# Designed miniproteins, single chains, continued (4), part 98

Each design is a single chain, and the fold is of that chain. pLDDT is the mean over its residues in the fold that is shown.

## One batch from the design tools (miniprotein)

Design m15378
Fold by ESMFold2-Fast:
Structure m15378 (fold): chain A 80 residues (1-80)
Amino acid sequence: DLAEEAVRLAREAARLALAARIPATAFGAMDAAKSAEQGDYETAIANLEAALAVPGLPEEVRRLLEEAKRLLQKIIEEKK
């Protein structure tokens, strides 16, 4: 399930961002996970974009957020 995987990646990104003391990214990633669980993929993508906009992100956090966004975008394109 692409949505379940995107939620998992967003939560892992939030955990790592919190450990790295980047609360803005952690908050955005958690909000994205909640929106995706509710089926609101457009709001989830917006929250992931906000999380990604924070400068100085660790590469692993950025990769997790980008992959979560990619999976959610694929869901939207397949369910137009």
Scores: mean pLDDT 85

Design m15379
Fold by ESMFold2-Fast:
Structure m15379 (fold): chain A 106 residues (1-106)
Amino acid sequence: SEEEERYAAIYLGHQLPAIEAPLERARAYSEAGRDAEAGLEALREAWLAVLGDEEIVEGLAAGKQEAVDRAREILVEKGKKLVEELSEEEVEAYIERLRAFSARLE
């Protein structure tokens, strides 16, 4: 749902300092059209930082839909907990940070 996507975005924006560098590395490998394995390792680093679960990270690397579904559940759950501790201004700031980062990668 849009509400669940918003929770995930808030959590990802909050975790941006931990995932920005590995996601930028993954994008650089993708743009260069080389070293798919190095790009995937960068994605694993970002996934582990936000999910904290090596089994789910390996499932994502293997393209398992069950791992994608579980990862989404974790991001939404963490976002729901985080919004209970944040002001409205902090919530909007994290969403904007994620939006700005995503736009920069395009």
Scores: mean pLDDT 86

Design m15380
Fold by ESMFold2-Fast:
Structure m15380 (fold): chain A 69 residues (1-69)
Amino acid sequence: SPVLQQALYATTLASLSLTRLLVERGGISPAQAEKEVATAEALAQTLPPDQQAQIRAQIAQVRALIAAS
């Protein structure tokens, strides 16, 4: 349903934003951050191309931070 799809999208973005914050603050290991990214990437495959592109952009930012750690 569109409601569940929007909820999944919003929740995935919120989870990635939290993961990004925790990586920036040193609150999680790079290995744990990669697991969160992998989960978000799998969930993104179930979403429309426009929402998928936004999630992939956030994933790229998190991965850049992990690589810099």
Scores: mean pLDDT 85

Design m15381
Fold by ESMFold2-Fast:
Structure m15381 (fold): chain A 94 residues (1-94)
Amino acid sequence: MLEPQPGRTEEVIEELRERLAENPDDVDTQLVLFGGYAYLGRIEEAKELVEKLMKRYPNSKIVKVTLKSIAIHYGKFLPELEKEVLEIIKKYAK
């Protein structure tokens, strides 16, 4: 039941950013935020978030699998996002 409205997604992204300012280690919030950036085609913000997650959790299988799954799903519409995300994961995951 994902809302397919860009304006509502922008509102949710802002709320998630505020939540992360208060709780910067909330991985679940960061993963949801990545999905929002991917949905809106915000490639640079999505890349920065993936970079941050991979620097902090380079060996987390759940983080890697979740990021890859989201990137592959949105890669059908944004192939550059999938390419960039997979490169960042390779860079940090070893």
Scores: mean pLDDT 78

Design m15382
Fold by ESMFold2-Fast:
Structure m15382 (fold): chain A 64 residues (1-64)
Amino acid sequence: SHMEELLRQSGLAVGAAMKALGAETGAEPVILSQAVEGTTVRAVVEAGGKRYTVTGTGTEVTVE
């Protein structure tokens, strides 16, 4: 379904953002928590001694 495909894309976008955080910080990202809300994937990640909230919906991702 369209919703399942969008959720899959959301997960991939979050994964790509985490990989980018690893490259940026020089440290391997650690997932502290992960939640799925509809087609949105949200992960709280620790990298380089800092915590980030990575939120992905489809191909869009936000890192805070």
Scores: mean pLDDT 85

Design m15383
Fold by ESMFold2-Fast:
Structure m15383 (fold): chain A 83 residues (1-83)
Amino acid sequence: GSMLEKLEKVVEEIERLYDQFKQAVKDGNVDEAKAILEEMKRKFEEMRELFRDVPSEDVIRAVGLLLRAIGLILDGELALKKA
């Protein structure tokens, strides 16, 4: 598939991990939540590598996907500081 399709798949994976993260926080499982957040960060690094090969016509959409992913990671960091 295109680089944009690959980025969309990784964002979907991060969104699923974030749902698991929210459940772990709700259940008081802080160590599990931290492990999930670290996996989300690893997926974000995968997105950064894929972004290098995004064609010019897809850059704006790709940036939107990166911003969506980093927003979830920042929300996760904030949730852990409040836990």
Scores: mean pLDDT 89

Design m15384
Fold by ESMFold2-Fast:
Structure m15384 (fold): chain A 97 residues (1-97)
Amino acid sequence: MKEAEEVAEEVKERLEKAGFPELGEKTKEALIKAAEKDPKVTDLVKEILEAIEKKDAEKVQEYLEKLGEAMKKAGMSDEDIEAVLTGLSHLAITELS
């Protein structure tokens, strides 16, 4: 869980810098909940962040879809799934531009 908390905090800080502090906090909370249900969530988020750093929009989309499916299978609420996907999509749009 320490790695999941560190990854969630990184996403929050990057969203805050992008101008979305409230979304960042909500996304961090939802990511920690998701990682508690399925540790594979943390690995998928790391893949998304790496794809953003490499400017690979196709891989970002692929891993966002895989993350959505993983969270759904883990029994996450639609609200928490939406918070994670919205946050990571906003981060990708901001940092890929």
Scores: mean pLDDT 85

Design m15385
Fold by ESMFold2-Fast:
Structure m15385 (fold): chain A 98 residues (1-98)
Amino acid sequence: SLAEIEADIAAFEASLAPTLAAMLEDKERLRKYLEKQRELAERLYRETGNPVARRLAEVYQRLLENLDDEEVSRALFEEIARLTAELARELVAEELAR
C-alpha cells in the first residue's frame, strides 16, 4: 500500500542522518562519499530538471564546504535526509501515475 511505502521512506529518512553523523569520525571517507553523491545529484538534475535533485546537490556542496563545523554538518545531514526522502516520494508518485 502507499501507506506502507511512506512508512518505509520515513524509516529510511530517520536512519540516514545518524549514518552520515557516524561518518564524521572519518572525514576523508565522508568527503569522498559526499563528492560522489553531489555529482550524482547534479547529473540527475541535468538529465531530468528535478528541483529536489538540484537542492540536494546544493546541500551536498554546502556540507563539503563546512565539514569542519560539526553543528552545521549535523543540520545539513538532516536536510539531506529530508530531501532524499522527498525525492523517493516523487519517484513513487511518478510510478503510480503510469
Scores: mean pLDDT 84

Design m15386
Fold by ESMFold2-Fast:
Structure m15386 (fold): chain A 77 residues (1-77)
Amino acid sequence: MKELQEIANEIAELLKAGDYEKAYELIREVADRLSADDVIAVSNLIDSLPLSKEDKSKLAPVMTGEVLRRMGDELEL
């Protein structure tokens, strides 16, 4: 829980700074290391943060794509 919150906070800080490319790279790196459930948890934590609707809108497709990709890989067991 704490580690996922720290990841969510780091992504939020990058978005606030306008470093969208770095935020997207961090999301992809996190998705490669975490389970689908943990990626969903990070997405929910980011959505709970006091970010602008614009920043959340830019982030949502990337997070959703990574969750779906990770779930697909896990189902091919």
Scores: mean pLDDT 71

Design m15387
Fold by ESMFold2-Fast:
Structure m15387 (fold): chain A 90 residues (1-90)
Amino acid sequence: PLSPEELRRILRELDALHLELSRALEAGDWEAVRTLLERMLGLMSRVLSPEELRRFRRLVDDFLRGRSSIGDLMARVVEIQDRIQERLDA
C-alpha cells in the first residue's frame, strides 16, 4: 500500500498536471497535451487497479480522438483525487 506521504505527493503532482494540461490546451499544444496525459496515466498506475487504469486510458484515448470532452476527463480525475483524499482520512 502507498504511504500517506506518497498519496499527498501524487495529489500535488495531479494538481500540477491539471494546471499544465489547461495551459497546453489553451495554447493548442497537442504534443504537450499528449505528454502530460501520459504522465497522468503514469501517476494513475500507482493508485488505480489494472481494470480502472484500462478504463482511464480509454477515456484519455476518447478525449484525444474528440469522442469526449476535457470536462469528462477532468471529472474522472477529480473523482480519483477525492478517493485518494479519503485514504488520507479527509
Scores: mean pLDDT 84

Design m15388
Fold by ESMFold2-Fast:
Structure m15388 (fold): chain A 74 residues (1-74)
Amino acid sequence: SLDDLQRRIDQLNHFIQILNDKINQINNDISNTTDQDRIQQLQNQLNFYNISIQNNQASIQHLQEQIAAIQAAG
């Protein structure tokens, strides 16, 4: 149903928001440290979160296309 597709989009958007909050925290940690090993670990974590965001955004686009197709069909 359209409601089920929208609920899935809402869940993915909520997860992206959580990941963005984590990215902001990590960026603050990077700006407040001179420990190069710590910076590298934090950068690795940023990469993980950015990949997760990209995957979730792709899923949202697919779900939006499904909604658009259903709406176009009447």
Scores: mean pLDDT 90

Design m15389
Fold by ESMFold2-Fast:
Structure m15389 (fold): chain A 66 residues (1-66)
Amino acid sequence: MEPLIEAKDSEKLTPEQLARLVAEEGFLSELRYLEKKGIQVTEEQIKKLREDYENFLKKVEEALKK
C-alpha cells in the first residue's frame, strides 16, 4: 500500500468535489501532523482547522462556479 493520487478517481470527481476532497485531506493531514508532534488534538484545535478549511472551500467553490 504505497498510494498516490489515482487519476481515475480524480477524473471521476467534478472540480468542486475534487477541491472538497483536497481540503478534507489537508485538514486531516494537519490533524495527523499535530498527533506526530505528540500534541493531543483537542476540539479547540479541530475547530480552528475546520474554520480554515471551510474558508478555503468557500473561496474555491466561488472560483469554480464562476
Scores: mean pLDDT 67

Design m15390
Fold by ESMFold2-Fast:
Structure m15390 (fold): chain A 68 residues (1-68)
Amino acid sequence: PLSPAEATRAAVEEGKAIVLRDAKAQLTPEQYAEVARLVDEYGDAVVAGRPRAEITRILQRIEDVARA
C-alpha cells in the first residue's frame, strides 16, 4: 500500500499525464514546455501541502500561458 503522500503523488502524476497529452496536441512547443513546467510546479505544491492561494496562483499562470 502507498502512504498518503505517495498516493497523492500517484494521483497527481496520472492527472498530469492526461493534461499534458491534451496540451501537446493543442499548444505550440513553447507553450507546451511552459505548461509542463507549471504543471510540475502545481503537482509539487499539492504533494507538499502548500496554501490554497499558492496553488490557485499556479493554476492561473497555467491558464494565462495556454491563452497566449
Scores: mean pLDDT 78

Design m15391
Fold by ESMFold2-Fast:
Structure m15391 (fold): chain A 81 residues (1-81)
Amino acid sequence: MSPIDLAEEAAVRLYLVLAEEDPELAARVAQGLKDLLDRHPDDIEAFIAALRRIAAELEARGLTRSAAVARDEVDRMERLA
């Protein structure tokens, strides 16, 4: 699987969980990740760093399930990239 395919899968998995907890935030996060991939398609490290920041923000907001999914996707991408 290419790094960009991993990034797109990570974005989808996070969106599905976050949309159940906070649909407005889910839309903003999805747009931000899409914009990052569009501007820096070859920079998978920037995408992983963005997911780490998102996970920390979700945890700070008390969205613990979405934060856990974001962390799991970071771990998956780091193992497979």
Scores: mean pLDDT 83

Design m15392
Fold by ESMFold2-Fast:
Structure m15392 (fold): chain A 87 residues (1-87)
Amino acid sequence: SMLEERREEFERFAEIFRELAERAGVPEDLVRQFLELVEEEMLKRGLSLEEALSVAARRVLTGDDEAHLRMERVLLEAYLRYLESQR
């Protein structure tokens, strides 16, 4: 089903994102808050991964501190790796 496909897309992205965020020293609370919003937008509201990432970034990544800037870079890298993994 489309919902099962969205769950698999979310889980694959979340795995990549968590790994890169940990290596970059992004605070776990910020990572968790971001991924919880992405999951909610995809699985409860039916948005695509790209749409969910856009909504979550606009909501969570409103700070100019080093943690938020690191997380923005991690988000871009994780999404590119996710796209490459889809072949």
Scores: mean pLDDT 84

Design m15393
Fold by ESMFold2-Fast:
Structure m15393 (fold): chain A 108 residues (1-108)
Amino acid sequence: NKVRKAKELVEEARKLLDEAKRLLEQGDLEGAISKIRGAKEKALEAGKLLGIEESMKQVGKAIDNLLRLAETALEQGNSEEARQYLSLALDVLDNLIKSLDQRVQLLS
């Protein structure tokens, strides 16, 4: 039951990550930030169900810091700097989701 719920959360996180990538490519940086936050939340929830919450906290903080830097850059009118921080957040989150997906497959 927990593994199945974790799988569903990982799939939701991946969908939100893909939406964030699309929004970033379209220049909707605020939309991308929102979707990255959503994907992070689903990924961290999956990690808790899989018993790896402590390792996940550090990655979650790293994503939160990158999103905060992106928001600050946007407030200062620096869209290029915001895109760089969002690209890094997407890479961190993509690697996290891939790791969770592998763990789910091993436990299924």
Scores: mean pLDDT 88

Design m15394
Fold by ESMFold2-Fast:
Structure m15394 (fold): chain A 66 residues (1-66)
Amino acid sequence: SMMREQALKEIYEYAKKAAQTALDAGESPEVAYQMALWAAKEAGKAKGIPEEEAEKVAREAFEDVL
């Protein structure tokens, strides 16, 4: 559905911002990935997106900022 697609896009943007912020601050890629995972899972819970889907989105967002 469009609402689900919008939620996934928002989770992606939150995860991407979290990963980019960590990398810009000089954190390791591993720390950046953990920040993306945390952001995606928290946003996913608020939007009714399963944790497994949020984790996949976080990985995609992290890979896109490397």
Scores: mean pLDDT 86

Design m15395
Fold by ESMFold2-Fast:
Structure m15395 (fold): chain A 80 residues (1-80)
Amino acid sequence: MKEAAVLLALRRHGPLTVDELAELVGFSKEEVKKIVDELLKRGYIVPLEDDPNVYTLNPGLPDLDAEIARLEAEHGELLE
């Protein structure tokens, strides 16, 4: 759930800092930083070349939109 929310925020709002992500997803900065570090390890997101404090979706992952949709489906079923 939390990972899907972070990925969705990056998809909808473009490149974001940890502080901006925390405000958008409603989690603490500490929790968002942990999620960001995990997503960086998995290669789902990358820091911007000109600003390493700003993160964006990895453009090298062609199926990332499908993966985000799958995560939303797995965790969004609470709304049926």
Scores: mean pLDDT 73

Design m15396
Fold by ESMFold2-Fast:
Structure m15396 (fold): chain A 70 residues (1-70)
Amino acid sequence: SELDELMEKFGELLLKAQEKIRNLMKTDPEKAKELARKISELVRKAFEAMDSGNIDELKKIIEELEKLIK
């Protein structure tokens, strides 16, 4: 389903986000901490969207996550 595809995409982006945070922690711990905080907020919102089946909201969250990790 579209929801399942979006959930898979979100999971892939989370792995990339975690790697970016890990790399930033070595060079700029303060930026890493801020990025981690923003990612945590998006994770919370994504789980809420997934639980409610809100596809449109999940798409917006995925777009925001992609912007943070570019």
Scores: mean pLDDT 87

Design m15397
Fold by ESMFold2-Fast:
Structure m15397 (fold): chain A 55 residues (1-55)
Amino acid sequence: QAELDAGALTLQKAIDAGASREELARVMHDVLGLSEEAIANALGISRATVRRLLA
């Protein structure tokens, strides 16, 4: 399920600014504190990839 709160707004704002996937993952994790699963679902990637981007 997609939430239309700060999480979705931050994701869309970063995409609109032309941020990379790494920047998007870091913003969602560091700023919003989203779980790996939520970030993986939002970006359409695996949880392992999310962990690599956040490392």
Scores: mean pLDDT 71

Design m15398
Fold by ESMFold2-Fast:
Structure m15398 (fold): chain A 70 residues (1-70)
Amino acid sequence: DDQFLQNVTQRMQQALLQYGRDLPDLAQESVNALNQTLKDSIEQGLPLDDAVDRLSRLAEEQVARLNEAR
């Protein structure tokens, strides 16, 4: 369900923007990375569970990236 995947991604993006509010350009790059992964997952027809796992893993990596920049 593309709508469910979009909603999950949007929630992750909002969390990243809030978490990285002190690093707005870097936080926006993180949001863009999630959008690209969402688009690629839908385009490739990935199963919902695999797409969610990929997005969740990327979100964790982006949180680590924001922490390393501090």
Scores: mean pLDDT 85

Design m15399
Fold by ESMFold2-Fast:
Structure m15399 (fold): chain A 62 residues (1-62)
Amino acid sequence: SQEELDRLRERTIKAVKEAYEKFGGDLEKVAEAVGLPSPQVVRDLLEGKAPGIRLGREPKEL
């Protein structure tokens, strides 16, 4: 159902935000930790955009 998909989406976004903070903006590590297919999907979710918009990878702050 739509409500179940919305709840799953919100849980995924929360996990993405937590992993993003933990890994210092490393989108590849965030994608791997959350089980998403690409770092672009991570970025799209963080920006509240639909998957499929391709942007450059964020640099690691080391």
Scores: mean pLDDT 67

Design m15400
Fold by ESMFold2-Fast:
Structure m15400 (fold): chain A 77 residues (1-77)
Amino acid sequence: MNEEEKEQFEIDVLKALLLIHSAIAINDAVRRGEFEKAEEIRKLTDEYLKRIDNAKSVEEAQKIADEGIKKIDELYE
């Protein structure tokens, strides 16, 4: 792999991690009957996925992913 392919793979992994975290959060919200929170998590996840796609570096993508995960966690409290 060249460096660009490695960066894209790392970004794809960060997107996958965000999606996995989001899926767990949505399933938990649904099980609690918190359908509005589940919808908010889904919309937040879509927003952060788009921001990751627009990231210019793996470091930027990592910061965006970390921020997205933190905001999803905040919706529980």
Scores: mean pLDDT 82

Design m15401
Fold by ESMFold2-Fast:
Structure m15401 (fold): chain A 64 residues (1-64)
Amino acid sequence: GLSLEQIRQRVEEIRREAIEKNLEETVLHADFVLRQIDAGVPLDRQRQLLDALETHHRALLKEQ
């Protein structure tokens, strides 16, 4: 699985792409995930949160 640093980096990458593509729901979801990471949730929970974020982002990208 991804390390803590890799999870944070991927969330930040998704957030940047969402801003560029004007996907406000993904930006809000990414901000939520970053706050959970900063709150110190366990690594397994961080992986689950990233997976949910990636799934949500991909779904919104298909609604073009």
Scores: mean pLDDT 86

Design m15402
Fold by ESMFold2-Fast:
Structure m15402 (fold): chain A 94 residues (1-94)
Amino acid sequence: SMLEFIERQKKRIEELIKKLEELKEKHSDDKELVAEVEKAIKELEEIKRELEELEKKYKEGKISEEEAARRVTALALRAIGTELDVELKVKKLE
């Protein structure tokens, strides 16, 4: 269902934020990496807020299932892009 899909994406983002917070603590001496991780966490928190707003609008019948699916997919892709950007920066540190 659409609500289950939204809930899975919200949980995925919460798990990503937790992983990034742990990465930030592990590399606390690397100021550049810490700043990039903090930026990624902020972006993921914003994506989560947009998912919560989308879920509310869908539950209230204010948007169609098709529109909800389109928006959830776009938000999920943004979250994946944010994770990949951090992973690429970590790999550049060897």
Scores: mean pLDDT 86

Design m15403
Fold by ESMFold2-Fast:
Structure m15403 (fold): chain A 84 residues (1-84)
Amino acid sequence: MLEELKRKVLERAKEHARKAAPSEEEKERLLALVEAEDELGLVELALAEPDEERRRHLLEAAIDLGVRALIDAVERTVEKRKLK
């Protein structure tokens, strides 16, 4: 079930975003980027981040969003190419 896998990957991305945020306001901002599926925005923040642990969490969130986008693309491709 690709829907469950996409859900788990999105939840993992949100967990990384929460761990990257030092404040509640920053947490809301990062979660908004995850929900908008803005993986490039997360990468840009990571490249500007001097804290190695926070940078790692931002990159992991971006990677998880990329994985989710790939799963979504596979699901759409399978539906479009459905034979019968």
Scores: mean pLDDT 79

Design m15404
Fold by ESMFold2-Fast:
Structure m15404 (fold): chain A 94 residues (1-94)
Amino acid sequence: MTVTLSKLQDIPAGSTASASVTTSDDNVQMLLVELERGGVKRTLAYAVGQRSLTATLNETLEAGDVLTFHVYALLKEDTVFKLQATETARVVAP
């Protein structure tokens, strides 16, 4: 399976963080982006029947924060999500 997560650069404090996911695989039923921040994991965004997904974090970012984005995909014939990509970004002073 080919699922691509956009490479994240260092993020200025006070700005919005986003992660873009794309796939060319027609067998992808669902894309899911999970955010890990401060040791807490949560679902940030998902898309059903779409080949692209942009996940945006609507929270205040402070310098020194570390954001980890985990991308999962569910294939049409599968019953479980499979991890496709992980990218980590640091929040830096503006």
Scores: mean pLDDT 79

Design m15405
Fold by ESMFold2-Fast:
Structure m15405 (fold): chain A 64 residues (1-64)
Amino acid sequence: GRAAEAARRGAERARAAAEELRKKYPEVDITYTVEEYDDRVITTLTTPLGTAVTVRSVDLPGFV
């Protein structure tokens, strides 16, 4: 449904953002993980400055 599409788009945006950061700061340890479940998508971006986690629910309007 639309929620699943929004969650996938969010994951793609996080991937693109991580790739841009890697290009800008290649000497910095930047990692990202995307965990896709039937009911949610969890995106984690880790940098030396901190960690950001975004959770989106597929069955309910997700909190970001």
Scores: mean pLDDT 63

Design m15406
Fold by ESMFold2-Fast:
Structure m15406 (fold): chain A 107 residues (1-107)
Amino acid sequence: SSRKELLEIESGVGVLQLSQALGVTPSQELIDETIKLAIEGLKSKSPRVRLAAAEAIKELAELYPEAVLSRREEIVPPLEEALKDKDERVRKAAREALEVIEENLAP
């Protein structure tokens, strides 16, 4: 279900954002599962889910750059495909996510 995919991605990111705001370290399992759901969401038939997934990857790259970089080989190819997405919002979000990832690779 597209609504279930959207909710799982958005709730995962929301909990991680709240954890940062409160100064609480989230579980590694929650970080990893949220990254996995976002990667899967980029391949969704729903443009709303693909948009949420690209935006989630950008946020995750800002919040947990090391976790995102450790999974760069899984994340970058579907983001590069999202640059060709039919929805302009998805293309923009994918570009912004790739820019954050590239910045995190700079020394």
Scores: mean pLDDT 86

Design m15407
Fold by ESMFold2-Fast:
Structure m15407 (fold): chain A 69 residues (1-69)
Amino acid sequence: MERVEKGKELTEKMLEAYKNKDYEKLLELIEEQVKIHLEEFKEAGGDVEAFKEKYEKEKKELLELIKKE
């Protein structure tokens, strides 16, 4: 439950940063959430490298969308 609670807190902070157009803070919060997910994925025996590659692609697409808005 601890990581789920932290994930919720991070999501709320991310939404607040997005509403305030604080994209630097939003990026920091996204990176923190990814670290939590990465730890969970590693503990579950997941492919950490595949997860990182997928995340980097999604992060790049998200940043491009934010710039277009």
Scores: mean pLDDT 70

Design m15408
Fold by ESMFold2-Fast:
Structure m15408 (fold): chain A 95 residues (1-95)
Amino acid sequence: SLDEIIERIRNARTPEELVSGLVDGLEYAYTLSSGVPPSGLMRSYFRRLAEGLVQAVLEGREEDVELMLEDLVDWLNKQGLPELAEAIRERVRRF
């Protein structure tokens, strides 16, 4: 459920846990917007996005993190998922 995805993102302690939560959030948003689950290629794309964001955080690339978060949050808000958007923004900034 959405609440379970949000909880996992908020409680992520490792880069791997954060990537996993972000991927699940992106897949949830995609399924909600498209009406179908993501293909293997789309799942790979979401994993690369999540890994790229988490890597930027770990490397202290603040400008890249802010740009990636802005695009992601704007997209999630457009899908009607503001609570997911805020959970991701808050957790990524505190990570």
Scores: mean pLDDT 89

Design m15409
Fold by ESMFold2-Fast:
Structure m15409 (fold): chain A 92 residues (1-92)
Amino acid sequence: GEKGAEGAEEGARRAEEGARKGDAEEAARGAVEGAKKAEEAGGKKGALYAGIGAGLARIGASVGKIAGDPEEGARLAARAARAGAEAAKEAA
C-alpha cells in the first residue's frame, strides 16, 4: 500500500514543478507517471485515486490551453495530482 502512495506523491511533486515552470504538459505528465507507479506497487485503491488525479490533471491542462491560460492549466493539473496523492495515502 505505502509504495503506491509514494509513487503518487512523487508524481504530485513533479506536477508541482511543472506548474512552477508554467508547463501544463509537464504537470500533467508528472501526474500520469505517478499514477503508473501507484499501479505498479499493486494497491488497487491507491492506483484508482492516483489515476483519477491524473485524469483530472490532464483535463485541467487541456482547459488551460483552450482558455489561453497555460499557467492556470498547469496549476489546476498540479492541484488534481496532489488531491489524487492525498487520497492514495488515505487508502494505504
Scores: mean pLDDT 78

Design m15410
Fold by ESMFold2-Fast:
Structure m15410 (fold): chain A 91 residues (1-91)
Amino acid sequence: SEKEKERELARLVAAAAIATAALQWMQDHPELFSPEEIAQTRAHARELAERVVELAKEVPSGRKQALDLAYRIAEAVGDEELAKKIRELME
């Protein structure tokens, strides 16, 4: 079960990183993407970061790295409350 949770966390971390990179690329090229497409990608990145935070609470291995990434994503999407929550979890 522990290894399965570690794999799930690793997959969520990868997905969250990809979504955030996509968001940053889209924001740098607003002539190619609608505000709605950017908002959808932002919401998706935020949702993935929230899922990373929740699973990281149960997975000690890689928790610090996962929470650090989730924090950077929370900042990138402008979710100040999520960023505060993650900071509290990181000690």
Scores: mean pLDDT 87

Design m15411
Fold by ESMFold2-Fast:
Structure m15411 (fold): chain A 100 residues (1-100)
Amino acid sequence: HMKIEVEILDDGTLKVTVTDENGNTYTFERPLRGDPAELIDAAIREGISKGDTEENIIKKVEELVRKYADFLGLSDEQRETLIELAREYAKLLIERIKKS
């Protein structure tokens, strides 16, 4: 089965690793550029590829978005607002992906 792994490196680089059904591994690295939607999408696809629950996928989204907000130097209030918006977006995207 295809596996997707998503991480944010200490320097703010987004790293995505995809392992296909034949065991071939592809790694993509890019700087985070003010687009939390790409980060959220990547985290959801990782969770779905691992057969994770919606609750655990949303927790992963929250963790990555918190790290992203810290990297951007956002205030506590701005961070919490971004996390709330990310949760809403993640729920919508999970439903769309699960419907094919």
Scores: mean pLDDT 73

Design m15412
Fold by ESMFold2-Fast:
Structure m15412 (fold): chain A 99 residues (1-99)
Amino acid sequence: MEIVDEIVEAARKGAEATLEELDEYWNKIRELARKDPRLQPALERGEEAAKKFSKISKAIGYASGLMELAHGVDPEARRRLAEAARRFAINGYKDEKEK
C-alpha cells in the first residue's frame, strides 16, 4: 500500500474516532508522512496549521493539517484526503460540542 493510501485510511479512521483517539490518529498520519521525503514541506505546513487551529478545536486543527498534506499529493489522492479531512472536522467538532 502506498504511503498516501495509508494516510487516507488513517484519516478516515480518525474521522470515526473518539476525541481521546484523535491525537493517536494525527500522530500516525504524521509518522506516515515522514516516511516520504516529498511530503516533508506539506507535513511542516500541516503541523503548523494543526497547532494554530487547535486553539479553536482539536478536530478542526487536525483537519487543517490534513488539508495542507493534501496539497503535497497528486490530484486524486488530494481529493480523497480532502474528503477525509472534511469528515474529520465535522465528526470531531460535533463530538467536542456535545461534550
Scores: mean pLDDT 74

